Designed miniproteins, single chains, continued (5). Designs and how they scored, part 64

Each design is a single chain, and the fold is of that chain. pLDDT is the mean over its residues in the fold that is shown.

## One batch from the design tools (miniprotein)

Design m18364
Fold by ESMFold2-Fast:
Structure m18364 (fold): chain A 75 residues (1-75)
Amino acid sequence: MDEVAAKMASLSPLEKAVFGELLIEERSAKEIAEALGKSQSTVRKALKKLVDLGLAEAKKVGKTTYYSATPEAIA
């Protein structure tokens, strides 16, 4: 459980904000960008970091990639 908190503490303010959006619901980079007032490119970079840390997972549906917080990150 402490590993998730440590990973979250290592995140930038932007990465923490992106992760917070994923705690609400599965979202695309576009939806997160609109919610945070950021570019999709900026949000995608943050999402890659979250996936690399195991805090988020990516699911491709058609041409759109959706992201969700992992069960371990929510618990």
Scores: mean pLDDT 78

Design m18365
Fold by ESMFold2-Fast:
Structure m18365 (fold): chain A 71 residues (1-71)
Amino acid sequence: SAAEAEAFLQRALEALRAGDYETALAYLRKALELDPERHDLAQRAAHEALSLGADEVAREIGRLAREIRPP
């Protein structure tokens, strides 16, 4: 559901802020799999990673989004 995907995104954002990038990517993958048509989920996670200076994590988020929903 959209609400469940949003809940997993919020957990991913919390993990990003804690510096737990492995957990963040795992939660984000779950969010994207639950609602692959929501292009904003990966964008919001990448924006948060960039705001934290985690540029490599932002790139990995982009890669993950393309894996789950190719262009």
Scores: mean pLDDT 85

Design m18366
Fold by ESMFold2-Fast:
Structure m18366 (fold): chain A 64 residues (1-64)
Amino acid sequence: MEAERRGLEEAEARGQKYTPALKQINEYAENKDVEGLKELLAKLGASEAEIRAVAEELGVELPK
């Protein structure tokens, strides 16, 4: 049972720094709330490049 959970944990480990706020990140992306998304990711320790990459993956275009 733990082996199966480990597989799921590993899949999310790549976004471990975003996992606690994943639901909020998706909500901001769907609402096109650029300000909220940037602030949330910055609080999680994301760099500017990471914030842009995450926004692009979620279909949100950030201003330059």
Scores: mean pLDDT 63

Design m18367
Fold by ESMFold2-Fast:
Structure m18367 (fold): chain A 93 residues (1-93)
Amino acid sequence: SAERRRRLLELEETLALGIMAASLGNADAALRAAEEAARIVEELAREGLLSEETAREILEELERAKEALRAGDFEAAVEHLARAAEIVREALA
């Protein structure tokens, strides 16, 4: 649906902002982006716009990204946020 596509594109944009922030070493901004992405994912799953399996995979990557950010591992954070974005892109296909 057009609504599903628009919401997934918003999620992709939020993840892209998180990746940029993490790449610049801005832990606070990257954490906020990851937390907002998680909120969007949970909302999409609740509304049936994402399967529970896909939502779980994205949330697992976002949790690992947040752990990496808290540890100051920006390279790992970027990798996990990018994996989350890849899963979102597959859901758009």
Scores: mean pLDDT 92

Design m18368
Fold by ESMFold2-Fast:
Formats: C-alpha cells, structure tokens, sequence
Structure m18368 (fold): chain A 60 residues (1-60)
C-alpha cells in the first residue's frame, strides 16, 4: 500500500512536470489505483493521507 501510494505521487508529479494537466494526471492515477482490489485501494488512500496528500486522496 505505502509503495503504491509513493508510485502514484511520483507518477502525478512526473505527468505535471511533463505538461499534463492536474486533471489528466489524477485520471491516470485513478486508472492505476482501480487495477487493485477495493481493500488495497482503501489502504493506498490512507497512506496518501499519512504522507500529507489529503486533497489527492479525496480526488481519487
């Protein structure tokens, strides 16, 4: 869960740095997260909140 949360943060940051909109970056992160079980998705969102990414966790 924690590693997946870090991967999502890194992917969003990379996409934004490459000129993608925040909306497109969030959509990509959501697609990645949806490949995991509902329980794993919940754990990843909690790990995002622990890392201080509260708004991102609410948008996913």
Amino acid sequence: AKEIAKEIIEEIGKLVEEGKSGKEAIEKARERLEKYSKEMQKEVLEELKKLGYYTLAELL
Scores: mean pLDDT 77

Design m18369
Fold by ESMFold2-Fast:
Structure m18369 (fold): chain A 62 residues (1-62)
Amino acid sequence: MTAVVVGVNVSREEAEEAARLLAEEFGADSVEVIEAENHAQASELGRQARAAGAAAVAGAGK
C-alpha cells in the first residue's frame, strides 16, 4: 500500500521525515512525496491521493 505526504513550503528533509514517520505508523510499502504550491493545491492533491487508494495521507509544512 502507498502513503502520500503533501508538502507546502517545506524543505526536502522535512517532507522526507514526515514520509518516514507516516510509513512507520501505517506500515506502508511505499511512500510518495508531493510538493504543492499552496494550501488549496495541497488539499486537492490530498483528496486525489485518497480517492486513488492511498493507505494514508498526511500534510507537511504551513
Scores: mean pLDDT 73

Design m18370
Fold by ESMFold2-Fast:
Structure m18370 (fold): chain A 61 residues (1-61)
Amino acid sequence: KSPLEEELEKLSDEELQERIEELERKKAQVMADPSLSEEQKALYAAIADQEIALIRKVLEE
């Protein structure tokens, strides 16, 4: 397992849900930032979505 996956497995279901909410909030802030290019916004969104997917997988385990 990756160190990140091991760290996430130590969190409670509530903590994992809070992390998803924070990632979604940060994604919204990045998407609304006029100083960032569309390319930068798309890259951040993809990374955030991958992390959210990993957290959801940990919640299922």
Scores: mean pLDDT 79

Design m18371
Fold by ESMFold2-Fast:
Structure m18371 (fold): chain A 62 residues (1-62)
Amino acid sequence: MIDEEEIEEAMGLIWVGVGKIMIKNGVPKEEVKKWLLEMAERLEKQGMLKAAEIVRKAAEEL
């Protein structure tokens, strides 16, 4: 049985990957950072605290 936290971690990593692809395709880092922070807030509101933490930390490292 897949643990719910493992699913949240995978979801967070997927969004981080999308953000990195956006930067590679010419989207400014500042815009991607804002988008990732907005995504983290949405994940947190949905109760996905682990996914939100992963996305937020990645945004802060940009």
Scores: mean pLDDT 81

Design m18372
Fold by ESMFold2-Fast:
Parts: sequence; C-alpha cells; structure tokens
Structure m18372 (fold): chain A 56 residues (1-56)
Amino acid sequence: KSRVELAGEIARELGITTLEDVEANRERIAKRLEERTGEKVTEDEAALLALRALLA
C-alpha cells in the first residue's frame, strides 16, 4: 500500500531486523521496491523507508 509498508514487507521477507542488515541489503531493498512500485528508488531512500518501517 504505502512505500513504508512495502519496505517493511520486503525487510521481513529478507529477514532484516537491524540497522546493519538494512545497510548491507539497501541495494536489494531498492530493487524490490522498484519491482513492486514500477518507480525508481535510490538505495538511500530504500534504507530510510526500511528504517521507518522497523521503527513503527
């Protein structure tokens, strides 16, 4: 639904739970967000979205 919700879903699928995991996987998160949304997503944007999802 929202990009934050999608990033949280992707993080769960990849087993990402920590800041270090987000940093290590930010390219993969970005690619999966692009695949699901059809929109370009930067690695920095993907990392921020995943962190926001983890903090929610």
Scores: mean pLDDT 81

Design m18373
Fold by ESMFold2-Fast:
Structure m18373 (fold): chain A 62 residues (1-62)
Amino acid sequence: MLDKEVERSLVTMSAAVLRRLIETNGGIRGAAEKLGVSPSTLSRELAELKRRAESLGVKVDV
């Protein structure tokens, strides 16, 4: 139970940070350039984050 609460907090924070980066950098491509990764890499990581968030009951809209 505690581990799920910690994981939910981490997923929520990660989603918020990624949302901010995407918004401030003009989308996934801009955020990926800021992070020094390919847009495909960031898109895949985001998809994995969303899948993990759903398993924890966290809504991620980024």
Scores: mean pLDDT 76

Design m18374
Fold by ESMFold2-Fast:
Structure m18374 (fold): chain A 75 residues (1-75)
Amino acid sequence: TSTVTLSVDQARQMVQGYDHTIPRMQQVGDRMLRSDDPIMQQGGQIMQQRISQMQQHQQVLRQAIRQNRPAQITV
């Protein structure tokens, strides 16, 4: 597991990426979880875990932007 340091400008770009990506992944994940296929349901659970991680990164990045400080995230 590696820690990455992002500048305030990089953090802003990453937040914009998450704002675009997270809603789309949520829609796909919700459809997968509603499937009668166990493989699709498992995929939906994995996607929800990734969404949760991205949302946590997004909050760290937003706080760093607000404080005008470099952000550190675990990847």
Scores: mean pLDDT 84

Design m18375
Fold by ESMFold2-Fast:
Structure m18375 (fold): chain A 71 residues (1-71)
Amino acid sequence: MSEEEFEREVAEALVAMTVGLFKSIISQVKDPEERKKLAEEGIKFVRRVGERLGLPQEVIDAAIEEIKKAA
């Protein structure tokens, strides 16, 4: 594996872990308004992290959709 491929895999794993954490937190919250707020914060965070790590828009969009499904 090239260093570039490794960095991409690490970036994708970090985003996937972040999505998993937000999905877990959202699933534990019973209030619909709080769930929506957490989903919005998670989407914003994932977008920012994905952009900073130079991930393809397709990967970022997929991560956002996973958070939306949890809300």
Scores: mean pLDDT 80

Design m18376
Fold by ESMFold2-Fast:
Structure m18376 (fold): chain A 65 residues (1-65)
Amino acid sequence: SEAELIAQISALVREAKELAAQGRYEEAIRLLEEALRIAQQLSGPVGLVAVHELTRAIEELRAKL
């Protein structure tokens, strides 16, 4: 279901933030890329917003490498 996909994205984002706080940027980016893959399976405005936010988060972390 869409709700299950959204919950999975949220869990991955939370773990990625914890890894980033530890300076583990490459691992955090990998989790955000997985979340982005899931977000691309969502349709409509929810999917579009999630893709936009995840893309920005990935770019921000890549700038720290």
Scores: mean pLDDT 87

Design m18377
Fold by ESMFold2-Fast:
Structure m18377 (fold): chain A 115 residues (1-115)
Amino acid sequence: SSALTVLKKLEVPQSIIDKLSEEEKEELAKLLSDSQRLKISIEEATKKVYELAKKLKLSDEELAELLSRVIPTGASDEEVEKAVETLKKLKVPQSVIDRVLELHEKRREEARKSN
């Protein structure tokens, strides 16, 4: 499945992938790919990924891992702030938002070292 390849390339945790139906894998892969390619706004991608995540009964750590993949490693500080404000409006716990930012920063640093 091309969707599975995309999810693995974006390093979505296997524990999350295992909870997804085939249709949900395709939906998530498209949302994350479109977000990375700036084909969808960060606000819209964040909302849609969070709605999908609510169906999956994720732990707070799994939720943070998934939501951090919505933010491209090349995102500006303004784009990161838009993602955070969207999560706040969706009433995501502050502890999860803080973890999303920590994971995003780690991914940004790793991407910088690989280029």
Scores: mean pLDDT 86

Design m18378
Fold by ESMFold2-Fast:
Structure m18378 (fold): chain A 64 residues (1-64)
Amino acid sequence: SELEQLELQLLVYEIVLGSTEFVIERLKEKGADPELIKKEEEVKKRIEEEIRRLREQIRELQAR
């Protein structure tokens, strides 16, 4: 179903978010290039925006 597909996509994005946060923290600990860290933070922000959209879509379908 569409709901099951959205829930699976949400789960995948939540896992990717956790992995991205882990990578950012390791880069900071290693004193990596600030521009590289900034690019990873921008990737994280986009993932968070997609998670927000997916949660809203799931809520809308469940409210029907």
Scores: mean pLDDT 87

Design m18379
Fold by ESMFold2-Fast:
Structure m18379 (fold): chain A 84 residues (1-84)
Amino acid sequence: SLEEKIEELWKKANELARKKIDEYDRQASQTSSPEEKRRLVVQAVAEALRIVGDALDYIFVLEGKLPLTPETEASLKRLEEELK
């Protein structure tokens, strides 16, 4: 069903965002530079927000709330590639 597809997509996107945060957290733990730690935190947040944004675009396209445009298609493709 549509609801099952949305739930599975959201679950996978959340797992991907968590994985990205963990990757940057590991890098941050390996540096003693406060400037590098800040940069890595900013990148972690930015990547997590991008994944959430791509997932929301995908969900809204599935629900018929957003049209399939080159921009929304790019969001869907990015998420699909990262989930594989």
Scores: mean pLDDT 85

Design m18380
Fold by ESMFold2-Fast:
Structure m18380 (fold): chain A 89 residues (1-89)
Amino acid sequence: ELGRKALEDAEAALELAEEALRLAEEGGDKRKAISLAIAAALRAAGAIFLGELALKSGGSEEEKELAKKAIELAEKAIELAKEALKLAS
């Protein structure tokens, strides 16, 4: 199911982005922070693609709600990943 898959990917992207930002803020492993931030951004982009596809395909009201949540979380993950990259660079 596209909406659920998008949400799972968005949640995973958010976790990666949060860890990347934490490492960057603490002055930890910059290479690891950059790697996690890139991974988060790529996964979030995939989640947005799947979420948009789910919304365009129609489906159930539940599917559309999952897709909307996925896009919102993925956009947040991208913002956190960008901040982590800025701090780690």
Scores: mean pLDDT 86

Design m18381
Fold by ESMFold2-Fast:
Formats: structure tokens, sequence, C-alpha cells
Structure m18381 (fold): chain A 69 residues (1-69)
């Protein structure tokens, strides 16, 4: 059905966004290894924000997966 197709498309979009955020987090973690002072604090804060966004997207994905069952 078109409804299930839309749900699958939304799930795939969320998966793509999560993968993009994981990549961004990895890049920031690499920068963090050489960062000092204010830059270190800025990077740690950005990493925390990305982790929270990933968690929210994972929760949204789980709800959509339940709708497919």
Amino acid sequence: SSRKEKLRQEILRIIGEILRLIGEKWELEQELKTAEGERKEELEKKIEEIEKEIEELLERMKELEKELE
C-alpha cells in the first residue's frame, strides 16, 4: 500500500540522516584529539548535540517500524 511505501521511505530518510550525523560526529571526534581550550569545549558541546539528535532519530525510527508491523 502507498501508506507502507511512505513509511518505508521516511525510515530510509531517517537512516540516511543518522549515517550523516555519525560521520559528522566522527569528524568532530578526530578534531577533538588535537583541540585545546575553547575549541575543545565547543567540539564537546557539538558532539553532545549530535548524540542527542541521533537518539531522537532512533526513537522516531522505532515508532515508524512499529507502524509497519
Scores: mean pLDDT 87

Design m18382
Fold by ESMFold2-Fast:
Structure m18382 (fold): chain A 94 residues (1-94)
Amino acid sequence: AEAVEPPPDMRSGEVHAIETEDGRIVIFVAGTRDASDEEVARVLAEVERIVEENKDKPITFHLTVPYPELHPRLRAALERLLAELEAAREAAAA
């Protein structure tokens, strides 16, 4: 397992995804507590698109901002997406 670092030029409100050598998808999400509702919606739409395109692969989320600065809606949506992905993968494995 190789350590994965976020891109150094990533800005608040950006989403960046990479695939590791072991076929895992790492989604880097930048966001703050003070982000606009429109920015949060845009970030979520991009994350959901990447998840939908890669739902057959292991997905990990990496936050590029400290947890206390993450927008509450963004955090709640990421937790929901992770739970849905785990449930879908368990169903596919059965």
Scores: mean pLDDT 70

Design m18383
Fold by ESMFold2-Fast:
Structure m18383 (fold): chain A 55 residues (1-55)
Amino acid sequence: SFDELLRIVEEARRRMPDGPEEAAQRMADELVRRGLLDPADAQEMRDAMLESYRK
């Protein structure tokens, strides 16, 4: 579900105080692991998150 995906992203941000690229990679991996994101789309999702962070 879309709401669940959004919640996971927010929780991952709060738990990962590492740099933005590490956080984005971790979030993408979690989404793939939970079956909410296709592995083929992981790179695109990671890049989009990095652009949003722009620390």
Scores: mean pLDDT 69

Design m18384
Fold by ESMFold2-Fast:
Structure m18384 (fold): chain A 68 residues (1-68)
Amino acid sequence: MTLEEVAAARREIVRAAALRAGLPPAVAERIAAADAETLEALARELAESHPELATALDGAAEALRALA
């Protein structure tokens, strides 16, 4: 598995977690496509209210930073 494949898989986990948290599909898509800085900021904001989504966001941000 390449780093690009890992990043893509983690973005998919973010999309699924956002949908499970009750966010609209358009919002879930927008979040899943965000840059590492935005994902990290959202993870901090959601850590208390939506810990599963926050964990997915951190994982996606980490994979994206590994690509840079």
Scores: mean pLDDT 80

Design m18385
Fold by ESMFold2-Fast:
Structure m18385 (fold): chain A 60 residues (1-60)
Amino acid sequence: SLEELLRREREERRRRIIEVASAHARALGALAMKLVGDKEEEAERAEEEARRLERELEER
């Protein structure tokens, strides 16, 4: 039914939102470590990954 289809779509979207949020949390963690321990490359890579996942979410 249409309601079941919409429910699955909402569940899938929720999972993707969690993925994006988790990636941003990791990027923030890496940025915090950069401020404390000079880990610039790690912070940049985490930020790029978060942006990639965000773009993939927008394309759906």
Scores: mean pLDDT 78

Design m18386
Fold by ESMFold2-Fast:
Structure m18386 (fold): chain A 71 residues (1-71)
Amino acid sequence: MSEEEHKELLRLIGEILRLIGELFDLERKLEEAKKKGDKETIEKLEEEIKKLKEELEEKKKKIEELEKKLE
């Protein structure tokens, strides 16, 4: 395993953890918006959550590709 590939894997993991944190914050805000019945805020937060989940799947795929190269 190359040191460069290991560093890239750790960088991607760090990015994923950051995105998971952002997703958790948005889901919490979505629950608050649902309790208030703020339809406009709900729609906006659902779109942001969808985009973050798509970014997470892209990063996950890159990690899987790196793991396959290391094994």
Scores: mean pLDDT 80

Design m18387
Fold by ESMFold2-Fast:
Structure m18387 (fold): chain A 66 residues (1-66)
Amino acid sequence: SEELEAHRASLSPEEREVNELIAEILRLIGEIIDLEFKKPFLSEEEKKEAEKKIKELEEKIKKLLE
């Protein structure tokens, strides 16, 4: 991770901005996958909360791509 951080520091400001955007999108996708994977093991109320979080994460991804 430190080598990746050093590599990112060597990039142009524009390249760093794009890489940070990609990293944020991947983080949000990872959270959606984790919630979907856990959903079958949750109570009905917990499933509703997970579905709300998934929708919020999807909306954040859409805003980042706009």
Scores: mean pLDDT 79

Design m18388
Fold by ESMFold2-Fast:
Structure m18388 (fold): chain A 68 residues (1-68)
Amino acid sequence: DRAAQEAGMRAAVDRFAEHFGLSEEIVEMMYELIDRGKIDEISDIFREALATGDKEKLIEKIKKLYEE
């Protein structure tokens, strides 16, 4: 179910924002990307950020994806 995948990804975004201390603006960008169907791309960004701990690169990648 697409709606269930979107809801699950929004929950993951919330957990990730708490973990990295992301701003509301960045969280809103991620929600918009989910609405655009960019779930796989966000998942890839999350996997890289968890592996590296690089908050700045995470934010940069989200902004780049949002501007595409």
Scores: mean pLDDT 81

Design m18389
Fold by ESMFold2-Fast:
Structure m18389 (fold): chain A 61 residues (1-61)
Amino acid sequence: APGNRAVVVKDYKAKSKEELSLKKGEEVEILKEIDRDHVLVKSLKTGKTGIVPGSYLVPLP
């Protein structure tokens, strides 16, 4: 499907309720760039939304 999709390249553990925990290999939808280092994403596995460091994501082609 067209859209801003990315794959998680390493496990991330949320440090606050605004952040999302993700496992390596999960796919996310990019909803909004918050700043240079943080992105609001939606987990395609759980449907939950939250903030993650952009360095943990690689855009899908």
Scores: mean pLDDT 81

Design m18391
Fold by ESMFold2-Fast:
Structure m18391 (fold): chain A 76 residues (1-76)
Amino acid sequence: GKEDAEELREKAREYEEKAKEARKKAEELEAKAKENPEDEELKKKAREAELEAGVYEGLAGIYRGVAKLIEENIKK
């Protein structure tokens, strides 16, 4: 029902917040890695943070997309 789409939208919002935090962390680490090009550990952390941000962004997109499909099917 409509509640199913609402639950999926809530999960999408939750992952969107996690994605924003992870993206901010990735950008901060990438900036630090750019300033410290010899710091291999910092470059690795930046890469890992970027991957984590991408995963959360993908999950948010999936939940949002599924919620939209359910809402569109209910309104037809």
Scores: mean pLDDT 82

Design m18392
Fold by ESMFold2-Fast:
Structure m18392 (fold): chain A 65 residues (1-65)
Amino acid sequence: STKQTAAGIEIVAIGIEAGVGVKVKFEGDTLYVQSLDEDPAVREEVLRRALEIAKELGLKGVALP
């Protein structure tokens, strides 16, 4: 969907800006996001920003460990 495409682009951009790997999976209106960063603080911030994007676009956001 258009919402999935927009969310994916923004979340990938966040990962690039932070210099970290981000995995994104969509199932219907649900967005699953996982950060692979070694720094827990960076990982938590990236996940938080990704969940904010999901919320703004009306998607259900789920952060994976």
Scores: mean pLDDT 75

Design m18393
Fold by ESMFold2-Fast:
Structure m18393 (fold): chain A 95 residues (1-95)
Amino acid sequence: SLKEQLERDFELAADAGLLYGGSLEVAKEIALQMFPEAKPIVEKAIERVKERGGSGGGMTAGVKYLAARLSGNKEFQPIADQVEADARAARAARE
């Protein structure tokens, strides 16, 4: 479902370090405008980033990733796919 996809997208973005600093603020704003009910998901993502003590990716990369996943923008889908692959690899390496 869309809610399940949104939860996974935010979790992956947080794991990739894309939801941090300016990227986090812009991503949060976009998500809340598109899905007002996304507030609890965004809060979980923020807590996840805080626990990791993470450093963010570039604002452009974070915005493109979430725009591709939340809006279905075809132009950004290859970037989103690569970011997801990189995030999963980073998680596996951390284990």
Scores: mean pLDDT 54

Design m18394
Fold by ESMFold2-Fast:
Parts: sequence; C-alpha cells; structure tokens
Structure m18394 (fold): chain A 74 residues (1-74)
Amino acid sequence: REREIEEAVEVALELAEELLEEMKRKAKEAGKEIDEELAEKMREELRERVREVVEREGLTAEDIRAEYEAVRAR
C-alpha cells in the first residue's frame, strides 16, 4: 500500500512539474512571469494535496497518468 501511494505521488509530482514548466512558458509569452517563490509554494501544497487524494481515493500511478492525458487532450 505505502509503495503504491509513494509511486503514485512521485508520478503525479513529475507530471505537475511538466505542467508548471509549460505554465511558465505560456506566462512568459504573455509578458508575465511566474515567480519562482510562488512556484515553489505551489509545489509544496501540491505534494500534500496529491498524497491526501491518492490515499483517500486509492489512486495508482496508472490512474494518475490516464487522468493527466485526459486533461491535456481537452
């Protein structure tokens, strides 16, 4: 159980980092820049939130990847 949660959280954080990088690029394109301090705070909050959701819902790394792909396709 713990290994599944840890794996799912790691996958979610890896995908979240890609999303943050994309958001930074888009913000720069619009003449705005995401503050690195704000980005770091978002990473910390996301880590805690992701772990809670994964634990509560019993999500696997596969579930997280599938949802991420679905969101990106929208």
Scores: mean pLDDT 71

Design m18395
Fold by ESMFold2-Fast:
Structure m18395 (fold): chain A 65 residues (1-65)
Amino acid sequence: MELVRELAEELARLRAARSQEERDAVGARLVRLVNEAIEKEGGPASQEELTALVRRLIAEARALL
């Protein structure tokens, strides 16, 4: 839950970003959050599971916004 909320906050920051430096910083944090989520789930067994996990996290983050 905390991770999904943090992802939603970073997506909001990305939309508000006014410079390339700000976008790069948000991008780096998003990559870290996604990697942490994948590790927490124990790693997906297949490409389909990875795609489903990413879609779920994005949907949950959007629901918080």
Scores: mean pLDDT 69

Design m18397
Fold by ESMFold2-Fast:
Structure m18397 (fold): chain A 65 residues (1-65)
Amino acid sequence: GLADALAAIRKALRGETPSEAEVAAFFDLVFHYGSVGKAIERLARELGISVEEAEKAYRRIMAAV
């Protein structure tokens, strides 16, 4: 759900490795919006961070899978 997707971004920003369930929740959100960009914008808004910071987290997640 949204909480697990938010946890994936938070962990990646801290240099921690998100769990498989947290990464799966992120991609479920991508599927729901039909775009990575829209999912990142939603998560950035929910966390109160910039889209650029959320994109950095996304790049770290992608490097870890």
Scores: mean pLDDT 85

Design m18398
Fold by ESMFold2-Fast:
Structure m18398 (fold): chain A 97 residues (1-97)
Amino acid sequence: ASDEQIEEAETYLAYGNVYLNQKKYEEAIEYYEKAIELLPEGTVARARALLNLAKAYLKLGDKEEALRYAREAVKEARKAGDKELVKEAEELIKEAE
């Protein structure tokens, strides 16, 4: 990804985080999806965005989408070498199952 794409993705992540904190889960999902499209695969940032996307879906009661994105977050976090993020994503999978 270009530096411009990374900066845009960071802006979308910030909006997603604001909406998630406000419990505006549908808006949070929209911005996390936009960020994920711009973030390189195998990065901590992408894995964290996927995990937060999964959390938002779980709050909306969509367990199927929550599990899907949490499993993707595990794969991305493992590729990024972030063991703590892997554990957090695996804990979300257990809660959603």
Scores: mean pLDDT 88

Design m18399
Fold by ESMFold2-Fast:
Structure m18399 (fold): chain A 62 residues (1-62)
Amino acid sequence: LEEQARADAERVRQKALDYGASPELAESTARVVERTALEKGRPLTDEQIDAVARGAAETDKL
């Protein structure tokens, strides 16, 4: 689970950057995702990864 949580967090980070989020916000969002996955004890879905990454980029535009 730790390896999967890290992989999912890295995917969120990369997608957030691709969507235009700042490196700082992409990093912060990835850390939150990793922590949440570990707390829940389950991996994120591809849909959740995309939604979180997009949300980070949208926040940067405010």
Scores: mean pLDDT 76

Design m18400
Fold by ESMFold2-Fast:
Structure m18400 (fold): chain A 73 residues (1-73)
Amino acid sequence: MESTKNELKYTMMTHYKLDEESAEKVANIVVKYVQKLRDEMKGLPEADRRELSTEKGPEIVQLLNKEIEKAKK
């Protein structure tokens, strides 16, 4: 999880031109969302977990884009 957070932070600083503080806030929001999805998946069969991951992928991308836009303001 920490490695994913650091990669998101780096991407936001380099590609979206966010400062380090803003990038860290956005990365933390996305990581918390992903962690909640993992917690929801703990009780599910493997097939259902794969389906949920596929369904929630676009939602994670939309969350990331929305938080980046907010951070730029």
Scores: mean pLDDT 74

